# Designed miniproteins, single chains, part 98

Each design is a single chain, and the fold is of that chain. pLDDT is the mean over its residues in the fold that is shown.

## One batch from the design tools (miniprotein)

Design m3613
Fold by ESMFold2-Fast:
Structure m3613 (fold): chain A 58 residues (1-58)
Amino acid sequence: MSISDEEYEKKKKELDKKIKEYEDKYKKNPSQEYKDKLLEKQIELGILDIVYGVQKVT
């Protein structure tokens, strides 16, 4: 599935914001829940970057 430049930027900003929020929460109150949420968002960002990167090459 292809994504537009605007959609990529919007999703990337949202994921970056959520990653930062969970990093800050984890630093202040370390919990398995925040660790899991942080990992989930990092994985989502990685997938988004791969999808967009492939689209830019092709």
Scores: mean pLDDT 78

Design m3614
Fold by ESMFold2-Fast:
Structure m3614 (fold): chain A 72 residues (1-72)
Amino acid sequence: MSEEEIEKTLEELKPEIVQRLVDAGLSPEEAQRWADTIMKLAKRLALEKGIDPKEAAEKGTEAVINQIELDK
């Protein structure tokens, strides 16, 4: 998968990730910041380690949601 394909996949997932984070209790601003962080990490993992960008983004989203739940 090329860098362009990874970026396209992540951009298509971004609205869903943001919505999931808002539903988990983040403000829209915080959700956007965390989504951006998740996307950057997922892109790096896909490029450097060959991890599926969708899987990397899903795992990153779950980790953030779990952290929010622990902080409640």
Scores: mean pLDDT 80

Design m3615
Fold by ESMFold2-Fast:
Order: C-alpha cells, then structure tokens, then sequence
Structure m3615 (fold): chain A 72 residues (1-72)
C-alpha cells in the first residue's frame, strides 16, 4: 500500500518536527506540525495502515500537551 506508506512517513516527519519545536518552546509551531501529522495519520489509517493508529494516538496526545503549554 504505497499511498499509506508515504502518508505514514510524512506524518512521522511532521510529528518529529512538532517534538523539536515543542522542545524549543515553540508551542504554536508544534501545534501546527502535530495537526499536519494527525491529518496524514488519519488518512493512512483510512487506507488500512496498521501502524497509523499508534502514531495518531501519540500525535493527538502531543497536540493536547502543546495546547496546554500555549494556554499557560
């Protein structure tokens, strides 16, 4: 499933960017990157990628944490 593999890889890339931005205190940038990752992981999950749900859950938790930091 080529499309799902590409979407998963792109989602993982954006998730990594989000983690990097959050580590620098750029929570607005982290939120944007995690939202992009979530969109890509949701599409990969729709295409039946078995790894997508794990990555989606992690990205959603990281998004929640970044939003909490931005609100503080």
Amino acid sequence: MLEGEILLALGRMYSSIGKLLASKGDYEGAIESYEKAIELFRKAKELGDPEAEKHLKEAEENLKKAKEKLEA
Scores: mean pLDDT 84

Design m3617
Fold by ESMFold2-Fast:
Structure m3617 (fold): chain A 67 residues (1-67)
Amino acid sequence: EVPEELRKKILEFQKKYGLKPDGYITPEFLEAIRKLEDEGKMDELLEVIDIDNDGTISPEELARLLP
């Protein structure tokens, strides 16, 4: 269900931030994204979810999933 390119980006993000590297969107992954958003580090969010291939997910769409 998760595209391979997005899964690779998630794994890189998880390794960078010390999360479990399972390649899926977990509560810990979403919490890390939330912290980056609160810190104004949107550039790092774009590196994770800005894929121009199959399964494009915009930062705006992902942000709407966060409370």
Scores: mean pLDDT 62

Design m3618
Fold by ESMFold2-Fast:
Structure m3618 (fold): chain A 63 residues (1-63)
Amino acid sequence: YKEAGDVLEKLGEEHYKNGDYEKAARYFRLAAEFYQKAGDVDRANHFEEKAREYEKKYLEKKK
C-alpha cells in the first residue's frame, strides 16, 4: 500500500506542475487512501488536505 501511495503522490505532483489541479487532487486523494491503508495517518492527512486544496483551486479556475 505504501509503495502505491508513493507512486500516486508523484503522479499528483506531475499533474500539479502541469496546472491540472483536477487530476492532481484526484491522485493526491488516492495517495491519501493508500497511506491510510498502510497505517501512515500523517501522510494520509497531508495528502487529503492537498487534495481538498487543489479541488478548491480547480473549482475557482472553472469560474
Scores: mean pLDDT 77

Design m3619
Fold by ESMFold2-Fast:
Structure m3619 (fold): chain A 61 residues (1-61)
Amino acid sequence: DEEKKERLARIYEIAAESNEFMAEGNEKLKKGERSEEYARAAEQNRKFAELNREKAKKLKE
């Protein structure tokens, strides 16, 4: 079942990368109008990225 765990871990890694990309976009927009809204969106995406990274890590242990 290691192959299934590796595939699932990679899916979580890709999800984390996507969330990190979204966080970076929102962080750039934070410098303009609606800074609080973009700041919250960035924080939320960073949190999801961390959760997905941790899920991937647990599957690889």
Scores: mean pLDDT 82

Design m3620
Fold by ESMFold2-Fast:
Structure m3620 (fold): chain A 95 residues (1-95)
Amino acid sequence: DEALAHLERALALLVEVARRLRESGTPEALAHVEEALGHVTAAKAALEAGDLEAARRHLEEAIRELEEALRLAPEELRPGIERARREVEAALAAV
């Protein structure tokens, strides 16, 4: 499943970004990455259940959370967040 593959990659990227944000002391950016992780996890569950409407809603919310995280994140962590956002956008396009 193309969408699920993109979400698995997004989850791996976001887990690593969240770990680095905790170590760097950027709690506002971390909060948005954690919200995005929640939405990507919910979107994956919705896709596995065949609920395409719920999946799209969660992916759109994940993208919005990642856009906010990018505004708040330190420069060195932005490429990881941008890669995760692209994976979520690719998953949304595949749904």
Scores: mean pLDDT 90

Design m3621
Fold by ESMFold2-Fast:
Structure m3621 (fold): chain A 81 residues (1-81)
Amino acid sequence: MKYLVEGIVTKKDGSKGYVILELENYEPKVGDRLEVLEVKDDGSIRVRNLKTGEEAEGRIVTSSLRPEVGDIIEVEKVIKL
């Protein structure tokens, strides 16, 4: 099952951008904060929910600012695909 997640990525330097992810088999809630654990050249991403400790895999669909390891994504919208 796939979920489209819209959010705001905050970089370690404090800069912010929008990001859209497709997450597999994981439905975050609006207001959740996801830490970026891994990003691959193909746009594959792994994130950890900072509240629950749950990890999820997915892909970057689009972003105004490319997520990098250690960045935080604040979830603003979730759509079941």
Scores: mean pLDDT 88

Design m3622
Fold by ESMFold2-Fast:
Structure m3622 (fold): chain A 76 residues (1-76)
Amino acid sequence: SVAEEVERLMEEAVRAAEAGDLEKARRLIEEAVELGIRALEEEGRLEEAAEARRHREEIVEAALEQAKRVAKARKE
């Protein structure tokens, strides 16, 4: 399912952040966000998809900061 693929990508992003590979973490998060938006479009949730596309950079930055926090917590 798309939800399982998004979860996998986000988990891989956290592992990349733990390894210090922030470029890889960002790329994985960007892929997860795009999959989530496409899933909204496929479900006919077009207004939600359009809002997510408009705020894509903000969503990616917030998710990357969260992945960095989770990575730090797992490392401690």
Scores: mean pLDDT 86

Design m3624
Fold by ESMFold2-Fast:
Structure m3624 (fold): chain A 66 residues (1-66)
Amino acid sequence: VQQLLQKMVSKGYEDALKSDPKEAMEKQGRELKKKLLSLGATQAAQQGLETLKQGGEILEAQRKSI
């Protein structure tokens, strides 16, 4: 589960560098949350979303520095 979340974060980073970082991360977070909720893994979904949020903040800080 955590590896899948990191993969989505990395993909979100690439998409975010080309477009709106927050929107790309939010979209992937919503899809992952829906998938995990259907499997009954609510706690894992919550932890994954927190990881994605941290990634998005780092990316936005980098964009500001440019």
Scores: mean pLDDT 64

Design m3625
Fold by ESMFold2-Fast:
Structure m3625 (fold): chain A 68 residues (1-68)
Amino acid sequence: SDNLKEMIDKLYQAGMNSIANGDFDAAQTSIENLKDLAKKAKEAGDDELAKYAEDKVAEVEKKVAAAR
């Protein structure tokens, strides 16, 4: 699960950086990858990590909506 959390954190930062640069297509790709990691965490039975990833998805989506 440490590897998944590290990937979630990296994708979250990539998404936030993409938004800061006005690259909303790249931000959307990061959101999709974060959703995939949330599904993988849930499939592995790590509900806390899945929620963590889902919360990161919501943060990136909210920031995209506020910036567009």
Scores: mean pLDDT 86

Design m3626
Fold by ESMFold2-Fast:
Structure m3626 (fold): chain A 62 residues (1-62)
Amino acid sequence: SLEHYREHVRRHAERLAKESPELTRQGAEDNRKAAEDGEKQGESPFMIERARLGAEAYEEVL
């Protein structure tokens, strides 16, 4: 589910932030861009929401 996906990404981001704040920031940026590009390109609503939730999870750790 998207809820499980979001929580999984958040836990990964928490661990990653301790080792590499730079990669954590990159993860947030990449997911945010994927959501924006998906909206422009007509990606499925599921894929757009998945990318958005991923971005939010990384951003919460920062």
Scores: mean pLDDT 85

Design m3627
Fold by ESMFold2-Fast:
Structure m3627 (fold): chain A 110 residues (1-110)
Amino acid sequence: MSEKQKEQIKELKEALEEIIKKVKELLEKGEEVTADKFAAIIGEVLSKIKDDEVKTYLTYLGAIAVELLKQGFSPEEVIEKLKELTKYIIEKIKNNEEVTPEELEKFAFG
């Protein structure tokens, strides 16, 4: 892997960890994790991302998470799905393959 690919994987992993941490903090406080609150967490994490491709991947993951919450999936189920999708994206980055929104949607909902 190139240094760029290693940095992208690191940044994506750190972003996912921060999203999970913030969602768990809301759950531990007994707060409802709404689609709007989840979108706000994604937006805050996105503001810290430097790599444009990682920003794009997080934008796709955020859209999927918000859609799953609107469909009535629990925050815990959404977190597990985001972990699976992130693992898929990381394997694609390692192989220098492009990740499309359509393939992520198929993975999440197919």
Scores: mean pLDDT 84

Design m3628
Fold by ESMFold2-Fast:
Structure m3628 (fold): chain A 62 residues (1-62)
Amino acid sequence: AEELFRKALEALAAGDVERAVELLAKGLSKLTGWDEEALKETLSKASPEKLREAAEAALEKA
């Protein structure tokens, strides 16, 4: 899961928000057991700043 969150932060730094959402949803699904598609839909509605905060928080917990 940690590698997915690191790659999500890299994607956000590159401006690739769609890739960041995909990687975050996949990582969070593995960490929480939540449905990946539901997470992806929720994350796609978030700002890039909120996506970065979520990825950083997930990395600290992993």
Scores: mean pLDDT 78

Design m3629
Fold by ESMFold2-Fast:
Structure m3629 (fold): chain A 52 residues (1-52)
Amino acid sequence: SMKQVVLDMLQIALDVERQLAARRPENRATLDAHIAQTEAQIAQLQQQLAES
């Protein structure tokens, strides 16, 4: 389903965000916020997928 494709893309984005947080400690707080947002989006889509 389209939700599975979006989940895969979000998982890739999450991995990239984590790599950036590791490379740029000066931007860690901002990147941690983005990581939390991406994780929340993944959780929401997983819930929607479970309802299908």
Scores: mean pLDDT 82

Design m3630
Fold by ESMFold2-Fast:
Structure m3630 (fold): chain A 60 residues (1-60)
Amino acid sequence: MQLTPEQEAEIRAWYEKNKDKPIPSKEELDELAARLGVSRDEVRALWGYYRAQELKKKAE
C-alpha cells in the first residue's frame, strides 16, 4: 500500500470511531479519502482489513 504511517493512523482512528456501523457510507469514505489525499478504494480496503482483524481477534 502507498499509505504513509500518518495516513494509516488517521484511517485507523476513523475506523475505531465508526466500527459500530455495518458498512461505511460511500460519502464518508470519499470525504476521508479526500482529506488524506488517497483513493476511496484504499480507505475501503484498509477499513476492511481492520474489520477482518478485529472480528478474527474476537472469535479467538
Scores: mean pLDDT 73

Design m3631
Fold by ESMFold2-Fast:
Structure m3631 (fold): chain A 61 residues (1-61)
Amino acid sequence: AMPSAEEIRDRADVELHREVQRVAAEGKAAGLTPEQLNERAFAVADRVWARYDAELAAAKA
């Protein structure tokens, strides 16, 4: 069965939290500034939401 929009959102939230934590850890290890860390966090959010939007579009079809 196709996942519901709520199930897709819940999965996206879990993935977003994991990806942001990973990027923060990697960025700190690389010596990134707070501004660079924020830029990477936004880039991660954009990628996760782009994937999420595609899944939501499929669920509506």
Scores: mean pLDDT 78

Design m3632
Fold by ESMFold2-Fast:
Parts: structure tokens; C-alpha cells; sequence
Structure m3632 (fold): chain A 88 residues (1-88)
């Protein structure tokens, strides 16, 4: 539903904040929750699912990243949240 996609976008915003703060495991948790919601929603565009899958992969690789790289990834995750909000 539209509400599920908006909930996924909210979780992405939380993931972006967590990543920017260096809380990589918390960011991964929110990204996994967002992805689970999108995969269970038949109205979720495949492009949105792929976007979140790519953000999750980047977040998992960010466990050894510099603070600047984590801040950059956090900003990109916030951009992904904005894309999801516009898909509904």
C-alpha cells in the first residue's frame, strides 16, 4: 500500500541519520526493515526495491569506512527516502 511505501521511506530517513552519526549497525537494521516492507508490497516499483538493496549493500561495506564516507552515504540514503516518497 501507499502507507507501506511511506513507512519504508521513514525507515530510510532513520537509516540515513544513523549512518551519518556513525551508527552503521543501526543504519543496516533500518535499511533491512525498509527492504522487507517494500518486498512484501506488490505495488512497490522494482526500481525502488533495487535502490534500497543497493543502499543496504553500500551500508554493509561501510562498516570499515571513514567518517566522511559514512556522512556521504547517509546523505545518499536520505535521497533514496525522497525518491520513495515521490513514488506514491
Amino acid sequence: SKEDILKAAELLSKAGDAMAQGNVDEAIKYLKEALDILKKNPKAPESDIRLVENMLKAAEEAKGASPLDRETLGALVHMAAAVLKRSV
Scores: mean pLDDT 84

Design m3633
Fold by ESMFold2-Fast:
Structure m3633 (fold): chain A 58 residues (1-58)
Amino acid sequence: MSDRQLAEAEATMEIMRLYVLGLRDEAARFAERVAAATTAEELRAIAEEARAAIRAHL
């Protein structure tokens, strides 16, 4: 598994958590960013921002 594939999986997991919490608009925006991302670093940044969004709503 590549670094990028792992980072994409982590970002996707955080986005799925946003959907489960009912934060669908935030989840959709992060999913769009994942689709546009080309590097593992971009995907890790997206995962961290999604994680911060989850914390802000808990």
Scores: mean pLDDT 82

Design m3634
Fold by ESMFold2-Fast:
Structure m3634 (fold): chain A 61 residues (1-61)
Amino acid sequence: MERRREEERRRLGEELADELLSAFAEKIPELIEFLKKRNTLSPAFLEEAEKFLKILEERLK
């Protein structure tokens, strides 16, 4: 019985997480591009930002 309730909660959580991640994934690349054009980003920051986007892409799979 507990497994069924846990499964339902898990699926609802995944749907919400996917929607939120999708919305953030769209905004984050735009922000990175903006900062990159401003020439305010260090190479180290750009590398970390790219890693962060890769993690988001994996989470949306």
Scores: mean pLDDT 66

Design m3635
Fold by ESMFold2-Fast:
Structure m3635 (fold): chain A 61 residues (1-61)
Amino acid sequence: PEVALTPAERRVIHALAERGIVTPEQLEKVDLDALAKELGVSRETVQRAVERFKAALEASQ
């Protein structure tokens, strides 16, 4: 998929990967509000990044 991630979305995905979150099931347990506050991005940005990351992980299975 050629839809480019925004810098904020990339930051969210990078933070999740660094935490060892590598399965869709692990993503479902992530506190999106806490992550948004921690990274200084909107809750909507975190949700979009998580959805895109989950889709990519599922496509890799």
Scores: mean pLDDT 77

Design m3636
Fold by ESMFold2-Fast:
Structure m3636 (fold): chain A 68 residues (1-68)
Amino acid sequence: SDADTRAQLLDLIDMIEAQAKKIKDKKTQDQVLSLIAQARKALDAGDYATALQYLNQAYQLIEDERAK
């Protein structure tokens, strides 16, 4: 259901936000937090596909930072 999808995306946002807060580079942290904010706005609009795209971009930045 849409409610189940929303709940799963909110859990994903919480996990990604927790990882974002561990980033020491402020510029990268700010970029990730901006993507999370955009994902939350898309989720509030019911645009789950766009929310997931922003979360995937945020996760990729976190992975790129860890690979340094």
Scores: mean pLDDT 86

Design m3637
Fold by ESMFold2-Fast:
Structure m3637 (fold): chain A 64 residues (1-64)
Amino acid sequence: TLLEQGRERLRAGDYEGAIEAFRRALEEDPRDAEAWRGLSAALSMAGRDVEAQEAARRAGELRE
């Protein structure tokens, strides 16, 4: 799945590819909290801290 591809790219250090994969996963399912968490992690590793915090808040909204 796109979610799995994003996680694999994140683990491989391909942060740009991970961001793209998680964004595509969210195009299919915008309510996927795991995809928002993955996007947050990838953005944080890429140094995009504000965008990472926004993605983390989205993940929190979907669970609580």
Scores: mean pLDDT 83

Design m3638
Fold by ESMFold2-Fast:
Structure m3638 (fold): chain A 66 residues (1-66)
Amino acid sequence: MTITYKNVKNEHIEVPDNTTAIIEDAENVAVDLGKNSTVIFKNVKNAYVTVGEDSEVKGDGYKVVR
């Protein structure tokens, strides 16, 4: 499953397991990435990602945190 988020600011996004999320034109977002999932950041500033098992983060403007 693929989900797209656009023009999001100061939000918390939960990405479920086995999901691909595309986040575009975003600022100050916190992302909880489930298992076997992928998040792709495009034109994003100050993204924070908690990465689940066997998951992948792509793009720019993010920092991995726990």
Scores: mean pLDDT 83

Design m3639
Fold by ESMFold2-Fast:
Structure m3639 (fold): chain A 60 residues (1-60)
Amino acid sequence: GPVEAPPGGNFAPAGSPEEVEQVRRFLTEHLGLDEEQAERLVELWLRSTGDFGAALQAAL
């Protein structure tokens, strides 16, 4: 339904679940990170306003 109240809930800014999965696969399959490292980077990306580029730059 429509948003009836102002932002009062705690929710992370992130793309769709499909986008999160794609990012995780990119980290593991293309950058050669292990699953734990990829999961940590995804978590940092989500906590950092969803800026995947910033998370990647920090990992490089």
Scores: mean pLDDT 62

Design m3640
Fold by ESMFold2-Fast:
Structure m3640 (fold): chain A 60 residues (1-60)
Amino acid sequence: ETYAVLGERAEAKGELYEKQGNYELAAKYYRAAAELYRKAGDDKKAEEALKKAEKAEKKA
């Protein structure tokens, strides 16, 4: 699989954990998504995922 697809899956898991109120796991998966998007060359999606991680960390 491509890094872009792996990033999308990590972001989806982050969203799932955020909906469950598990902000620690949500932040972990959003940070993983940001790293994967950066490896894919998608800096915009990486920055958006990182902001989601930071928001989740503040709620944890």
Scores: mean pLDDT 83

Design m3641
Fold by ESMFold2-Fast:
Structure m3641 (fold): chain A 55 residues (1-55)
Amino acid sequence: MAEEYAQKGRELGKKVAEDEGLSEEEINYMAEQGEKVGRLVPESKAAARALGAAA
């Protein structure tokens, strides 16, 4: 399940950077940051919802 959220974060970061028209390096950077953040989320589904509401 941790991998699922990491993948979601990676896809989101990549999509946002690509939509903004950023360079390939920036797209990779955003994807890695999204993946890293996503990997922390599945430690607790309840915490994930709280973070989503706060964001």
Scores: mean pLDDT 70

Design m3642
Fold by ESMFold2-Fast:
Structure m3642 (fold): chain A 69 residues (1-69)
Amino acid sequence: DEKLKRRKLMIKYWEFLEAMGRGDYERAIELAEEMIKIADEMKNPSDFVKRVKEEAERALKLARELLAS
């Protein structure tokens, strides 16, 4: 169900933004990986889904770098 996948992605994106805002980079990494997986499973990703995936990929790299420091 593409509608259910989109809803799950939006919920995880909100949780991801909260985790990043709190400096909870371990949780942000987990959420970003889940978001990328959901986006990749979508049949016809919208521009919104594509942008969220790109943001998750960039933030995943950043969060891993910050956690390693």
Scores: mean pLDDT 82

Design m3643
Fold by ESMFold2-Fast:
Formats: structure tokens, C-alpha cells, sequence
Structure m3643 (fold): chain A 67 residues (1-67)
């Protein structure tokens, strides 16, 4: 389900070194999970708007928790 994909994505983003790696992780997920495109695009936007990795992780958690 969509939640399982996003939970897996959150774990990968939490292990990212920086915002650039977090963005690359989500972009790969978008290419491999077309059924979850809307949710993944929301995640990508949240990461791009974050000032640092810690804020990006927090925003992604909020999106996952809202599902």
C-alpha cells in the first residue's frame, strides 16, 4: 500500500547524508512507484523547501503520519 512505500522511503531519507541525497532517493522512488506519484511529489516538494536534512525528515514524517 501507499503507506508501506512511504514508510520505506522515510527510513532511506533518515539515512541520507544531506538534502541532495534525500532528493535523489525520492526521485528514484517516483520513477519506480508511479501509483504513488501524488504522495511522492508532495514528499519531494517538502524536501526541496526544507532548510536542512533534519527539517526534511520531520516534514516527510508528517506526510507519512497524515496517511
Amino acid sequence: GNRAVLLSLLREVERAKDLEEAIEIVERALQTNPENREELERVLRAIKEAKDLEEAIRRVREIVESL
Scores: mean pLDDT 83

Design m3644
Fold by ESMFold2-Fast:
Parts: C-alpha cells; structure tokens; sequence
Structure m3644 (fold): chain A 88 residues (1-88)
C-alpha cells in the first residue's frame, strides 16, 4: 500500500541520514531527496495521521541506527557545554 511504501521510504531516509552525518555525502544527498519526496507526497495526501506515523517511523529508525557511539557524542557535547557554563 502507499502507507507501507511511505513508511519504508522514511526508514530508508533515516538510515541514509545517519550515514550522511558520518561524512557520506552521497548518502546525505539521497536522504535529502527521499525526505523531500516523502514530504511532498504527505502534503498532497493531506492525511495528518499518516504524516505523524511516517515522521514517527523516521525518528524511531534514526534513533535505532544512530547506536551508542552517536548518543555518546551528543551526551559528551552537552556535558562540555555545561562545564563551560559553570566555569564562566
């Protein structure tokens, strides 16, 4: 179904977005292309519930693919910012 196709595209865009964040420029471009295609189709459909489901699928897949290393890097950056705030 179209719903299943959009959900699969969202998950693929999430996987490619993570690779793009890690320096894969080709993956970044493909993630941006898929995201644009998904958003254009969701806008055409006007289905707000489907849009929320597709966005949630992207976020869940993105979080899953990020893994411990990317989460650790984000936490480390937050800790460094807190230390700078407390030192000044």
Amino acid sequence: SEREELLEKAREAARLAVLGEQGDEAALREAERLAREIEERLAELGDKELAEEVHLAFMRQYAEVLGDTSIEEKLKRLEEHKKKLEAE
Scores: mean pLDDT 76

Design m3645
Fold by ESMFold2-Fast:
Structure m3645 (fold): chain A 65 residues (1-65)
Amino acid sequence: MKSLEEKADELLLKFLELAKTEEQIEAAKKRMDEVQEESEKKNLSPKEEAELLIKVLEEVNKELS
C-alpha cells in the first residue's frame, strides 16, 4: 500500500513531466506554497498537510493535461 508521501512524490514526478514552461512550474509552486502556508496557519498534522498537497497536485496535473 502506498503511503501518502509516496503518492505525493508520484504526483510531483508526473507534474514535472507535464509542466513544460518555467511559468507553469512557478504557478504550481505558488499553489503548493499556499498549502504550506495554510498548514502552518492551522497547525495541520503532517498527514493532513500531505492529503491537502496530494489534492492540489492532482488538480494541477489535471489542468496541465
Scores: mean pLDDT 77

Design m3646
Fold by ESMFold2-Fast:
Structure m3646 (fold): chain A 98 residues (1-98)
Amino acid sequence: MQIDYDYVEAVLYYMGGIIAYKNKDYETAIKYFEKAIELAPDSPLAARAYIDLGKAYYNLGKKEEAIKYFQKAIDLARRLGDSELEAEATKVLEEAKK
């Protein structure tokens, strides 16, 4: 199969975002997740990055932005037919609406 170099770079940015998120550097996590989405739009990685982007915004107290990104993750997961990813995004959206 053809190697997608933009996708490989997107995976590296996504992983960097997860490391920043675990270190509670939510601003850096947001930047890395946004780059991952830019490099691999309409991919399962982008849908997962939208979930984690929403979680980072939620931790910064930006609840409305978090809900927006969780909804983007649900919409993308549905387009991709990824029922597991849609369920994960729906769960975090419901938790954020409390």
Scores: mean pLDDT 87

Design m3647
Fold by ESMFold2-Fast:
Structure m3647 (fold): chain A 78 residues (1-78)
Amino acid sequence: MEEEAEKLREQADIAGEQGRHDEAANLYVKAADLYEKSGKYEEAARMYWAASQFYRAAGNTEKADELEKKAKELREKA
């Protein structure tokens, strides 16, 4: 699970570097979900925050705001 989350994060980083903002955001969300399921709330929060930034860059402010809120909530649990 954690190893899978790390691979998804690496794929998200590459997608982001290539300007594939929606794909990067989706991959960060998948990584965040796996970290959250593993109880790694700090790592999950970082991934949700990264996803929110890429959704914002893609013009999807609704998803960006939702994920920023989720990241903040998870940091409070960590």
Scores: mean pLDDT 84

Design m3648
Fold by ESMFold2-Fast:
Order: structure tokens, then C-alpha cells, then sequence
Structure m3648 (fold): chain A 105 residues (1-105)
């Protein structure tokens, strides 16, 4: 079984700061990986697919990068609406990370 470690588990930032969320796999997972955003009471929203491809309508402040076993999501100039839990997903294994809770002050 592929193990996903996503860090940090929770993070608090001020508006205007940059936050980076990292996901590490125990084995190479290729490029069929995605980042999702879930706000309280809402359905998960796809942000990034195929490592770095933003979904239509996703803000350009949000970028994905990585290769092999290490992947990251970077949110620049954080806004209050970015407050959510972020999840990394492996499409091939159908495995979800435990997520990162982002709080914006």
C-alpha cells in the first residue's frame, strides 16, 4: 500500500502570506495526482490535476509542483476565502491524504 504523508497537519497564516503544503509518498506515484480544497459543509473542489494543471476557474495564486515521491501546493497572497482543508489525492491508487487545515487570520 502506498503511504501518503502530508505536512503540515494544520497551519495558520495572515492574509497576504505564502503557504506551502507538502505531500510525500513511500513510492513513486507518477503524475496522476491531484489537490482538492474542502470548505466546511461543502463538497471537495478540484484545484490542481496532473501535478501542476489548474482547473478552470482556480486562482493563479494557487500552484502545484513536484515529481516522483514529493509534491507541493503553494498558495501565494493568501486570502480569507482560502481558509479550508486541502487534500492530496492519488488517482491510480484512489488514496486520499489526511489533509492540511489552513486557517487565515
Amino acid sequence: MIKITQTPKSVTVKEGETVTINATFSEDVGTDVAWYKQKEGEKPELLIENVSTRKEGVDERITGSGSGTNYSLTIKNVKKEDEATYYFYNKVSKTWSNGTKLTVK
Scores: mean pLDDT 82

Design m3649
Fold by ESMFold2-Fast:
Structure m3649 (fold): chain A 79 residues (1-79)
Amino acid sequence: SEKEALTKRLREALLRFADVAGRLISALEQKDKQKAEEARKELGDGLTDAFGSSVEEATEKVEELTRRAEKLLEEVEKE
């Protein structure tokens, strides 16, 4: 059913988001720029792939989070 398929996609996307977000936070704590950048990209790509073209709002939020993460990485690097 469409409801079941949507629920499965949503759960997979949320699980992926939580895992990658945790890895991003850990990488930032460790000041590992490479790992943080990988996690940042994975967040954006994963959500876009899960929801396709109807994802305009979700991709917008992910891009905002990505820009914030990039700014934090730049600040950590200057430290």
Scores: mean pLDDT 65

Design m3650
Fold by ESMFold2-Fast:
Structure m3650 (fold): chain A 74 residues (1-74)
Amino acid sequence: SEAKRKLEEAIEKAKKALEAGDNKTAAQYYSEAARYALSMGDFKLAKEYAQKALELDPNNLEARNILDTIKLLE
């Protein structure tokens, strides 16, 4: 589906940003991947990518919001 394609695209962009040493951009793309995983109902995958984003940028608001949303679902 479109969401799966966009999730895979975001992961590829995150990996390229990591290769370039750009942790902030990589975190932004991992948080986008987490958002697409949430839209597909895959909360485990969403949590994994949101945590990766926060490891790279602890100030990433999107990743924090995604983790907070997942906690409400549990």
Scores: mean pLDDT 88

Design m3651
Fold by ESMFold2-Fast:
Structure m3651 (fold): chain A 96 residues (1-96)
Amino acid sequence: REEAAKLLYELGDTIYEKLTSVGRDKDAEAMKTMLYNLADLVRSGKLSVEQAVEILEWLAEIYQKLADKLKEKDPKLAEAYKEIAKKLKEAAEKIK
């Protein structure tokens, strides 16, 4: 749980930097807050590691769909969302 929580805090920071780099400051703050809260819940034992994995996988699907939708209209934002989806999937595999 402690190592899983640490990875979730680090993921929150990584996604924050990625979203701010493409001008999505409000989304960056929301995602960081959500991932930090998820880390706190895993660390406290109120949320299982398995539940955290499911949430990360669900978020990865959302960001991948957003990337696919934006690929022609905003390629830079689409690429950022694709990278975020990849980071969410990688984090889910590491804490599993």
Scores: mean pLDDT 86

